# Ledger of designs, part 83: designed miniproteins, single chains, continued (4)

Each design is a single chain, and the fold is of that chain. pLDDT is the mean over its residues in the fold that is shown.

## One batch from the design tools (miniprotein)

Design m15058
Fold by ESMFold2-Fast:
Structure m15058 (fold): chain A 63 residues (1-63)
Amino acid sequence: MKPTEEERNRLIQEARDKVRERAKALGLSDEEIDQLVAHVENQLRRLIDEGKWEEARRLLEAL
């Protein structure tokens, strides 16, 4: 199943926010946080492009 552009953007935004908050709680630097956020965003985009929407949602839930 293919998500809408709005659903995709919302999921990516939520993931960025969750990753930033959790990384800050772990005491990571701003640079490390930005790298981690970019990594997670790239993973989500890849899953969505491959039609793995359920896996993308599971990744968000695991964050």
Scores: mean pLDDT 80

Design m15059
Fold by ESMFold2-Fast:
Structure m15059 (fold): chain A 65 residues (1-65)
Amino acid sequence: AEEELRRLLRELGYSERQIDSVLEAVRSGNPVQVAAIKKEIRELAERLGKEEVAERAIELIDQLQ
């Protein structure tokens, strides 16, 4: 699950530092931080035409909570 999420975030153009920040926020269980991250992922994917990648990444974030 976590490794697949890392792969999908790389496909969306996230750096390793940004991926680590996302995973830390997800592990924190803070609903505000997680909601902000999901919004950023959706907005980025819409700009890149990769909405399916974003949807799968968000599903994995929900599984890790």
Scores: mean pLDDT 82

Design m15060
Fold by ESMFold2-Fast:
Structure m15060 (fold): chain A 65 residues (1-65)
Amino acid sequence: SKADEYIKKGEELLAQGKFEEAVKWYEKALSIDPTNEKAKLGLARAYSALGENAKAAEVGKDLQT
């Protein structure tokens, strides 16, 4: 799926240390699949890597259900 493609690009960018770019690709995945748990997890990880811990926690709260 296109969401899976965007998630994969986000994962590749995280591996490269390109955290801000990774955020953009995970956001694109969520724009087409807003409930995608893997995209939310990736976005939270990218925010944590950027030191945006409050944003990471906000995204992560939706994973409790």
Scores: mean pLDDT 81

Design m15061
Fold by ESMFold2-Fast:
Structure m15061 (fold): chain A 60 residues (1-60)
Amino acid sequence: TPRLKAVHYLGQGIQAFREGDREKALEYLEQALRYAEQSDPDTSRAITGLVNELREQIRE
């Protein structure tokens, strides 16, 4: 389901960020956002918020 894919890619993005791979982290977060947009409103809102927070941290 889009919700499970959004959560999966969010997890992959967080893992890549922790490993110092900024480019892979951003790619996974973009995939998470893409699937979140296809999910229910609560999931979309939650994943979008987390992605925006992580993207800000990656830019630092």
Scores: mean pLDDT 80

Design m15062
Fold by ESMFold2-Fast:
Structure m15062 (fold): chain A 74 residues (1-74)
Amino acid sequence: SITSSAPQLVGDSVSSLMTVKAGAATTVLTATSPSSGITTTTENLAEEERVVRGAASFPAALTTSAAVWSATEL
């Protein structure tokens, strides 16, 4: 399966639940917003690590099971 659970960084105030982990295959991300609802995205691990790594430099970084990361802010 191309989904899993991992600690995420919080960068957005809109909040979203992100569960990401992969092996050598594509990863599926699930994002939930109170205004838009649930959004699902499929991406590879390399791209996700890059985005998360950038978000890690964010001053508002919180790692929890219910956290959000934003590529738009990176």
Scores: mean pLDDT 36

Design m15063
Fold by ESMFold2-Fast:
Structure m15063 (fold): chain A 69 residues (1-69)
Amino acid sequence: EEEEIIRNRAAARFGRAFQDALDKGLDPLTAAEVAHRTAIEEAEKEGNEDLLKYAREIGDRVLQNLRDA
């Protein structure tokens, strides 16, 4: 299923960038902001609209959850 594959790829990219930022000593909110930005920029460079859509959705959800905590 194409959408499932793209969504999983977006989630994996966000997760890797987020974990990398945390490993560098960034706080969770800053790490999520860096991961969100990185995932969006990579999706834009690839010209993949579905990746861009899911990258935005995943990052927005994580950022909202962290801000509400």
Scores: mean pLDDT 81

Design m15064
Fold by ESMFold2-Fast:
Structure m15064 (fold): chain A 60 residues (1-60)
Amino acid sequence: GAEELAKEAEDLVVYGTNTGDEAALERALELARELEKLGHKETARKIQRGARTAREYNGL
């Protein structure tokens, strides 16, 4: 469900922040789009902000 998608996306943002794994951050953004389609707009925005911060932190 949406809670499981949010957790997966949050875990991917943490992993991408720590490793610079761009594919993990791209997957997190895909899950954020899915959450937005399901009406979880605020959760999607938090994931998008986290992924953006992770990219900036890693020079992506």
Scores: mean pLDDT 88

Design m15065
Fold by ESMFold2-Fast:
Structure m15065 (fold): chain A 84 residues (1-84)
Amino acid sequence: MKPRLIRIAPDLFLLQVPPEKAEEYARFIEEELGFEVRRHPLLPEDTYLVADKRIAPNETDIDALLARGDAAMQELAEKLGAEI
């Protein structure tokens, strides 16, 4: 099954991956793409939080935040072969 990517905030995504490849996806995202990958106790074991740390946490320009998030989502979807 292809990874599935869901945008939940301008700089924050949920990524669902096959459990058997979860470690490979997390490593690729962190090491090759430069995103931050986190697990959360309330999320399933096949689901990660992915954050674009390149977006400034105190950015107040909503258009800039949305544009950066759109670019990050497109990059993640293309590089991972993820469904949106």
Scores: mean pLDDT 71

Design m15066
Fold by ESMFold2-Fast:
Structure m15066 (fold): chain A 78 residues (1-78)
Amino acid sequence: MSPEEQAQAVAQVVGEAIRVIGTLLDLEWGFISREEAIRELREALERLRELKPKLPEEDHPFLEKFIERIEEEIRRLE
């Protein structure tokens, strides 16, 4: 992969992290329903899994931990 494609993938992972934090805060503050939060988290989870092969191999363990944390949050909300 080109360095530009890897940089874009890293930026997208960071963007998903910010989005996940925003979703959890919106849920905590009552701006969205539990069902909406689960949907948003599942969509982020799918996008993160698609990004994994585009990331530097050294970043894979960090992405895997982030995915695991999102899966834990989804289970907690269900």
Scores: mean pLDDT 84

Design m15067
Fold by ESMFold2-Fast:
Formats: sequence, structure tokens, C-alpha cells
Structure m15067 (fold): chain A 66 residues (1-66)
Amino acid sequence: MEAVRERARALTRELLEMLAAGRPLEELQALEDALTARVRADPEAHRAEAEAILEGVAEAAREVEA
């Protein structure tokens, strides 16, 4: 479980770096949509992964808002 959460957070950190580098938001949204679709297909198996991703997205939102 922790390893899955750590991987999800590492991915989120990478997405933040892409955003900071001026990558188009559409690319970031496409990745988020793909991850969300995977979680929705099997939410019970991916609950921990979903929590980590949402936490990372919230962090990203705070960075954009700031």
C-alpha cells in the first residue's frame, strides 16, 4: 500500500514539475483523466492510490492558486 502511494505521489511531483516548466495544462489533464478512469474501473483495489493522487492534486491546486 505505502509503495503504491509513494509511486502516485512521485507521479504527482513529476506533473508539478511539468506545470512549472510551462507544459500545457491539457497534457496534465489527460494524465489525470487516465489515472481517474483507472481508479473508477476498480475503486476498491485502487482506493489507496486514489487518495494519494487526490492529495497530490490538492497540493498542485494550492501551487497554482499561490
Scores: mean pLDDT 64

Design m15068
Fold by ESMFold2-Fast:
Structure m15068 (fold): chain A 75 residues (1-75)
Amino acid sequence: ALKKGEELLKQEKYEEAIKEFETVPDDPRALLLLGVAYYKLGKLEEAIEAFRKAAQLASPNMARGIEEAIENIKA
């Protein structure tokens, strides 16, 4: 799931990558990569939601970086 999703992201198969990452709902890395895939598809609202969920489950250092990225997308 996670590894396959990462391979699909590298191949620019964003919709297929989203499907793979959705199989790992409580993993902060999977949620972060899900947000990246949505962002690449121009689905900014879904990207922000995925990043917010990733930040909630991530370490403080990782969460800080994700929150900064969310604010940059909203600006």
Scores: mean pLDDT 78

Design m15069
Fold by ESMFold2-Fast:
Structure m15069 (fold): chain A 60 residues (1-60)
Amino acid sequence: MDAVREVAVAELEELYREAKEKGKEEAAKKIKELIEQARQAKTPEELADIVKKAKEILEK
C-alpha cells in the first residue's frame, strides 16, 4: 500500500505544479486538498479516484 500511495502523491504533486505553472490557482488549491486526502487514503481504489479527480480538475 505505502508504495502505491507514494506514487499517487508524487503524481498529484506533479499535477499541482502544472496547475501553478498554467496559472490555474483554483485548480492548484483543489489538487493540494486532494494530496492531503491521498495521504489519508486506505485503499488503492481511493488513491486512483483521487488522482482521476485531480486530472479532471486540471483539465477544466
Scores: mean pLDDT 81

Design m15070
Fold by ESMFold2-Fast:
Structure m15070 (fold): chain A 68 residues (1-68)
Amino acid sequence: MEFRNASKEETEAYLATTLAPDETYTVEERNGHSVATITDPRAKRELSVLLVKDVGDVSYIAAAHIVP
């Protein structure tokens, strides 16, 4: 099964639904995939990989890799 990297829009939608109200993020494209920097009151984190699986007309988040 092949997974694809999430688009910038998919990455922003994922973060908007998963982050706490006191966390902020910026999304950029690096090396052909979207990377997000997450900042909270305690630490910066990076969402370096967000993988999506397409099944028919529906896209699912298959994996997320967040680096401390």
Scores: mean pLDDT 72

Design m15071
Fold by ESMFold2-Fast:
Structure m15071 (fold): chain A 70 residues (1-70)
Amino acid sequence: EAEKLIEEALKVAEKAGIGEVAKRAYEIAVKKYGKTKFVALALMAFVYELAGDKEKAEEYAKKALELYKA
């Protein structure tokens, strides 16, 4: 679940040429929040924002925020 979303986010980042930045952001997020769906969705939003897909970035950011409130 969370692991699969993280793997997908890192693959998208690698294809967009930002794999190293995404891995670093993931390491920091896991240290602070643990391996959670929140971290996975936040990482997806971050990766799509940097890759230029603003629509997907916004969708994942909303999903991450909903989990953070839960």
Scores: mean pLDDT 79

Design m15072
Fold by ESMFold2-Fast:
Structure m15072 (fold): chain A 57 residues (1-57)
Amino acid sequence: SEEIGRRIREIEEEIARLEKLLELIKQSNVYNKDELIAEIQERIEELKRELARLKEE
């Protein structure tokens, strides 16, 4: 329970960090911007699904 709570906070922090990174990339001029955006969005979705699963345990 305590270990699960810590993992939930870690995932929430990682999602927030990735969302900030995503906004920075959208405003940047990197050569593979579209690919990076897609990869980060996919990772955020995966983390959100993991978060939902952990909240049920």
Scores: mean pLDDT 85

Design m15073
Fold by ESMFold2-Fast:
Structure m15073 (fold): chain A 68 residues (1-68)
Amino acid sequence: MEEVRELLEKAREAIEKGDFEKAYELLNEAERLARRLYEEGKITREQYLELQIEIGVLELEAAVRKVF
């Protein structure tokens, strides 16, 4: 879970710098890692859903800032 949060922090930093390509790559990696941890039973369903919401919010923020 900590590793996923580190990826989310790096994604936020990339968004702040206007590096949306890097932000999307980091968010995709975070999603893949979160799914793997959930499938391996290392995080709960509740923790996985929290991470999915955080990822989705950052993806939306990046998409809005990239277009406008």
Scores: mean pLDDT 83

Design m15074
Fold by ESMFold2-Fast:
Structure m15074 (fold): chain A 101 residues (1-101)
Amino acid sequence: AAELEALLERLRALLAQLKAATTREEVDAVARQLLALAGELALLALRARPDDAEVQGLVLELALLASELNRALADDAPKEEIVALAEELVAVAERLVERAR
């Protein structure tokens, strides 16, 4: 769906903003926006393919990475760790969008 691809493009843009962020407040704000969009993308993909076991598995993987990223933000983890988790989350989102087509 065009809506899934649009959300994925926004996730990629937020990942680029996260990498460019120079303050802790910017890192936290961008990472939280990325988490919110990832959640929207997961729900949309699940609604598009409700009985697809691979989509369900990717949604679970995305939720686990989102949990790890939330923990890293709460623990004031280094930017490098936050970026690495966000990159993994976007990679799973890309696979989810491809499968949910």
Scores: mean pLDDT 88

Design m15075
Fold by ESMFold2-Fast:
Structure m15075 (fold): chain A 58 residues (1-58)
Amino acid sequence: LGESRPLAELSEEVLEVAREIAEKLRKIGEGVDKMIELLKEGVPREEAIEEARKITEE
């Protein structure tokens, strides 16, 4: 444990919640990326949105 200058001190509980939120946001990003990829391939928007939902709902 270093005595580095005071950082914003987060409890272990808050850090766990932050990580959980970050993981959910990452999955949302993956869904959006997949949707864009499908749209570039000429897949209909409605179908691309459904595929994105599957990724984000996992």
Scores: mean pLDDT 73

Design m15076
Fold by ESMFold2-Fast:
Structure m15076 (fold): chain A 61 residues (1-61)
Amino acid sequence: SEEELRAALLAAGLSEEDAERALAYARAGRGDAVASLLMNRGGLSAEEAERLTRAILEALG
């Protein structure tokens, strides 16, 4: 669910505002933007950001 995805984004270090922005990008199919937010705002590595982004896109598709 989107609630579970938001919780995962918050756990990854995003603020509430950035988590909602990431979900909006994911719904628009903008995985690159989601990964960039996770790296730049959440502090994830590129590999971690790509892995979480893929999981989010799969859950929304």
Scores: mean pLDDT 84

Design m15077
Fold by ESMFold2-Fast:
Structure m15077 (fold): chain A 108 residues (1-108)
Amino acid sequence: SVTLSPELKEEIKEYAKELGILDYVESLSEDELILWIQIGMLIAHLGGPSESLQKTLSNEELIKALKLALAALKAALKLNPGDEEVKKHLEENIELLEKTLEKLEKEK
């Protein structure tokens, strides 16, 4: 598992505050934070939550996972833009997360 820097954690919290999930993020351990970021990313890459995830997790939990992954990628883009190709991939994944989140929030 990846250890998050203090600067990255604080930037994630700033974006989480804008997304209305700061209290949720502050309730998580570092290991839980990393796990839920990975779950949110997986959901986005699959074009939405699988049937098994929808049976296991509530729509609220799925939305929080997507918002947390979005906050994490926005934080990473701001603090570590990387080279042009890394920046492009972060921006593409942010757009994918935003599209997936919008779709899931409309299908409540």
Scores: mean pLDDT 80

Design m15078
Fold by ESMFold2-Fast:
Structure m15078 (fold): chain A 80 residues (1-80)
Amino acid sequence: MSNEEKAQKLIEEAERLLEEAERSKDPEERLRLAHEALRLAVEAVKVAPKHLVPKAIGLALRAIGLQFEAGLELGVAPPG
């Protein structure tokens, strides 16, 4: 598998996990799924060719946002 194919698969998997997180009504599950998506997005950035890096970074930022929102509901993030 090429690094480009690896990056594409990691991006697709991260997108799938973020979609699942957005559908979940359980903040604990949303936090877990978003955390997994962040890990995959970071791995994608590491192996991605330059043209896929912005997409992978965007997914990482989206995952961070979802973790923050879920964390607030669980009381593990700062209030606000």
Scores: mean pLDDT 81

Design m15079
Fold by ESMFold2-Fast:
Structure m15079 (fold): chain A 75 residues (1-75)
Amino acid sequence: MEELLKELEKALKEGDIEKALEIIREYAKKLGLPEEKIEKIVELVERAIKRGYDAKTVVEIFEAAAETELEELKK
């Protein structure tokens, strides 16, 4: 999982948005999130990228969103 986060940050720094979104989908799927929640996270991250947030901040937003959705599934 740590390698996927490193690849995500690299893709974001290189401006490869398509690859970044693919990595996000793969990471969320490996966490066991259903498609509906994965798409919600993807939309949130895409909006952060379009607003010009830096790679580190985008990764932090993604991790927080994924953790929130994963905790909701445990309830």
Scores: mean pLDDT 81

Design m15080
Fold by ESMFold2-Fast:
Structure m15080 (fold): chain A 65 residues (1-65)
Amino acid sequence: SSSQAALEAAEARGQSYQPYIKYNNKLIEEKLKKLEEEGRLSKEEQEKAMIESSQLTAERVREEL
């Protein structure tokens, strides 16, 4: 099925991007930890940290892949 083929393609891409997923998660973790230590942890700051980390990760993917 087309659904099954799409899932397999996504999984294959996911495996290829695993190092970048880990990198992104580490960036988010570090940013959130810093915000919490500074007493500035909010939903808005969390969302901002996730967006910024995704952008940095996307730039690294573009540079290396």
Scores: mean pLDDT 72

Design m15081
Fold by ESMFold2-Fast:
Structure m15081 (fold): chain A 130 residues (1-130)
Amino acid sequence: SLELPSKDDLAFYYVGIGQYYLKQGKYDEAIKAFELAIELGSDDIKGRAYLVLGEAYYKQGKYDEAIKWYEKAIEISNGRNADAYLNLGEAYFKKGEYEKAIEWYEKAISIDPTNERAKKLLEEAKKKLS
């Protein structure tokens, strides 16, 4: 028998649709889809939705809004989301807050020592202070 979609199935669908709009540069449509995913999803799906919602604001140049959503992604993961720390660092770097960018890149590397992107961005931020 066909099972009806769960709230988590719908939330996962909206994350996928939002990522599709994000790739097309349709940031307002992406944001709306991610907000629907947050309303419907479990904490696991919400964590992913917060991360990509932050990315949509980042791509619009709305770095303060991006930071708020990345902070929520960190909170819901109990501080275990290396990608959210990396994205926080990139947002602070775009704001010219290089000392904060360094702090967040170091946290990302502490959680995932194999992240070569975080290591490269850390060195770029350090060069801005020299």
Scores: mean pLDDT 89

Design m15082
Fold by ESMFold2-Fast:
Structure m15082 (fold): chain A 61 residues (1-61)
Amino acid sequence: SNKEKIDKALEKAVEAGLARAQQTDPRIAALSPEELERLKKESLEQMKKLYDDIVKTALEN
């Protein structure tokens, strides 16, 4: 349940970040809906990996 809550929080953070990026970066604003969806998935995977790396580092300390 905690992992599902974290995954949902990361998903919402990625969605919010990309929505903000669309307002500030013309390159992101020009993306098609399909390209934006792919970017969301890739960004979410990167965020999950970063989170896992941070947790692993904290546990090894």
Scores: mean pLDDT 79

Design m15083
Fold by ESMFold2-Fast:
Structure m15083 (fold): chain A 58 residues (1-58)
Amino acid sequence: SLEDAIGKLMRKLVEAGLPVPSVEEIRKRIEELVKEKGLSYDEAAEILYEEYLKEYKS
């Protein structure tokens, strides 16, 4: 579900030591990826996690 994907992403960000965005921001970005690219919620969350890694760890 969308809520499970959000929770999973938030947990991965905490474990990586990254700033955790609001639930509303994460929800919006996941829904946009699903809409634009036809991804599942889990696939969108994985891509978004990698985007946050690039933003904060590069």
Scores: mean pLDDT 81

Design m15084
Fold by ESMFold2-Fast:
Structure m15084 (fold): chain A 75 residues (1-75)
Amino acid sequence: MSEEEREKAAEEVRRLAEKMNPAAREHFLRAADAFLAGDYAAAREHAEQGMRASGTEAEVRAALEAGAILARAIR
């Protein structure tokens, strides 16, 4: 994955996080930061915590979409 593709994936995760509650948002922002740093284990852990913190259908949808972006980018 190129640097541009990684930055774009992280930016999309951050945009989706804006639709989340504060706890889920904080976890997904940490996941995006860990992903950009190449720490894929931390990125996955933070994304799982963000998904668990999601409450409403809209929040769960945003969290699943953000998690899918990270999972697809992590190999």
Scores: mean pLDDT 82

Design m15085
Fold by ESMFold2-Fast:
Structure m15085 (fold): chain A 83 residues (1-83)
Amino acid sequence: NSKLISEAAAKITAAGILVAGARIDVELGLPKEVVEESLEAAEENLEEAERLAEQIEDEKERKELLEEVEKMRERVRKLREEV
């Protein structure tokens, strides 16, 4: 369980870094293709995080991680609509 929590959290963190980078790229006026590549990579990390989180037996820990995944997915969706 601890390993699943740690791995899911690491994937959410990786997605967050990618989203932050994509936001900077949008602000700098970089090509849409560059931004989309980062957002696609973020979504892949979030899919993996969700898969790992769903395997967590502790309901509270599972729910908290899944809520963090959904919040990060919303940030990806909003940023994608800006490009």
Scores: mean pLDDT 87

Design m15086
Fold by ESMFold2-Fast:
Structure m15086 (fold): chain A 66 residues (1-66)
Amino acid sequence: TLPSPEAAARFSKAAIDLANAVRSGDEEAYEKAKQELRQALLEAGFDQATADSTVRVIEKAAREAA
């Protein structure tokens, strides 16, 4: 039911990297973190639609919180 420790670690790292990229204005790091976040969700067993939707929610929250 919960993601594997490896998938959870990848997701957490990607989310932190995304937030840091937003705060620093680093668009290259932002795009990389976004791709890693999507990949981590897919590896955790989420379908493409759920992964894409989740990435959009996190992306919006990160940009709006900055």
Scores: mean pLDDT 78

Design m15087
Fold by ESMFold2-Fast:
Structure m15087 (fold): chain A 110 residues (1-110)
Amino acid sequence: DPLTVAARHLARAARDLSDGSSLELAARHLEKAARELGDQRALEHVARARELLARGTLDNRRQALDYLVSALLTLLGKQTDLGKTNTEALRILLTMITGRDVIVTPPVKK
């Protein structure tokens, strides 16, 4: 499943931004999912992330991560609208957000 694989690569990148390799792998899987679902907005987010990754700075990699997270959220929403719920990708994304951004911390326990 490309969204679950992308979520795992994004979680890895959130822990280590020393290079762009995990972000590039996430971008590839997100682009595939966006094309399969026909989601132009997600494709635009992936394109922005790729431009940032090409510039090669740590700050650009942080910005690329944010664009790729936005693409993942858009595609997870589209999957849900089509009657498919990707609970594994949602779980990975929630764990990543709570570990990376303390300002936007959703409740971890249900």
Scores: mean pLDDT 76

Design m15088
Fold by ESMFold2-Fast:
Structure m15088 (fold): chain A 82 residues (1-82)
Amino acid sequence: SVVEKETLILVRILSAESEADFALRNREKLSPEEIKRIVENLREDIEWIRKELEENPELPEELKEKIEERIKRIEERVRELE
């Protein structure tokens, strides 16, 4: 179902955004190893979301554009953590 795919993608992007925000706000309290794990998790989430967008052409174009913009913000957060 298109709705089920949309929901899974939205849950994943929300999770990634929350983790990225948490990591940046708590940068000074997190170990280098914890930051590395968070960055690896975020990269895996981005890869999964992009694959789902590519493999589901029936997803609304406006949704894809909004998700790609959110991914770009997460990628900026990842760069700040590195």
Scores: mean pLDDT 86

Design m15089
Fold by ESMFold2-Fast:
Structure m15089 (fold): chain A 80 residues (1-80)
Amino acid sequence: SMKEEEIERLRKEAEELRREAILEGATAGLYRMRASAYKIDGSLLEEAERAERLAEEYERRARELEKRAEELERRAQELE
């Protein structure tokens, strides 16, 4: 039915957004690790700060994607 097709589409879109969120979160983690490494060398404090800002930005993107995925999952559940 059209309703079942819509539920499937919403869930697939939510899954894709969650996969994107995982990748954004992983990227943030890499920048966090890089910032930690730079902090070990006091001469690289500016690079550490830049890496931390990038990590925060990717963490924000990951959270936004998760929220969107949750909204789509809620819509799919409402259609059941």
Scores: mean pLDDT 88

Design m15090
Fold by ESMFold2-Fast:
Structure m15090 (fold): chain A 100 residues (1-100)
Amino acid sequence: MIEELIERIKKLLENEKDPALRKALEVLLETLEKAPSLSPELVEELEQTIDVVERILNGEPLESVAPGASEEQIEVIKITAASLHVIGATFSVELELRKQ
């Protein structure tokens, strides 16, 4: 599960060009490398977070949350939302490490 999650994050990083989102993904990968033993519940939460990030980057339901936005505005919203989810995932891993 964790190895598959790491490969999914690496694939997102490989295909992403935005420097802020790339940095957020790099920090998440570095944090996961420090935490080889995560709770199954946290791994499931992280998998769900990466599913959300993948859907956001594919442009899913942005028209309903930003009606009338230009393609450029949609791109900024996508990158911002994806970056915030990735940063949140990093905080969840750091909190788990603190408890262990």
Scores: mean pLDDT 78

Design m15091
Fold by ESMFold2-Fast:
Structure m15091 (fold): chain A 69 residues (1-69)
Amino acid sequence: SPLEKAFELAGKVQEWLRTHTPSPEQLEKLREISALLEQAAETEDPEEREKIFEEVVKKLEELLAELEA
């Protein structure tokens, strides 16, 4: 599910942050992802919530690809 994938990818980002300092651009992307997660928590419609988690997954995958480069 998008929710499970989002938690998996967020865990990988958290692990990276234990040993690395994000750049200003990476920090801004993390803030955008945090805002989406807060939006999902406030969303009562399950279908709309799932779409938000799909956006979170996409942004986390893009961020992780940049962190591994």
Scores: mean pLDDT 83

Design m15092
Fold by ESMFold2-Fast:
Structure m15092 (fold): chain A 71 residues (1-71)
Amino acid sequence: PRVLSDEAIERLREAMRRAGLSQRELAERVGLSQATVSRVLNGEGSIENYIRVADAVGMSDEEFGEILLTR
């Protein structure tokens, strides 16, 4: 789906690496379960959960906005 492309997920994972966060630490920061964060990182999350996770890892509005508008 357009909103959770493989490119979006890879950029999200890269942002997590840059921030030095594990899935558990990210879940704690966004107030979601680790299972929900894992689903987002595997492309199974809602757009709302994707936005929350992207914001928490310091992904720019431009960066994830481009992903949502890809093709």
Scores: mean pLDDT 71

Design m15093
Fold by ESMFold2-Fast:
Structure m15093 (fold): chain A 84 residues (1-84)
Amino acid sequence: GKMEKIKKMEELVEKMKKTKDPKEAAKILVEIGKLYAEMLEDVTRAIGAELRAIGDALDVELTGDVEYGIKAAEEFLEEAKKLL
């Protein structure tokens, strides 16, 4: 259920904090966004969440700013926790 998805998102955030590779961070951020989108009942909001994650992931890969990626991932996690 939603709790299992949140736990996986927490594990992915911790994995992202341990990487120094912007490509790996971007990949993890997309996976976090997908997990968050799967928790949303509204299809339009789910699509919007995935697009937001893709955009943030592209910014991480293009700029190398892994710290920005971690902050974006933490925002998805906090939003997901509000769905419990």
Scores: mean pLDDT 88

Design m15094
Fold by ESMFold2-Fast:
Structure m15094 (fold): chain A 96 residues (1-96)
Amino acid sequence: NADVLRGIGDIYLGIGNLLESKGDFEGAAESYTKAAELYEQAGDYRNAGIAYLHAGIAFEKAGDKEKARSYYQKAADMFRKAGDTELAEEAEKLAK
């Protein structure tokens, strides 16, 4: 059920936000990644892109630039699937 997947995704997004606010960027990145995967499974490509973007930012703050670029690229791919061309282009710039 897509609605259940989105709801669980929202919970992981909230956990990621809480962990980021506490400076746990590694934990935040993991939670944002789980949120993104759940949104993607639900076909909610816009929220998947947003969650992958947050994961990329969290990996960058954790010092993992290679993972950050990978997740910015995942965000761009999700935004393209959602038809959000402007957000896709901005995420692609972050991946470079």
Scores: mean pLDDT 91

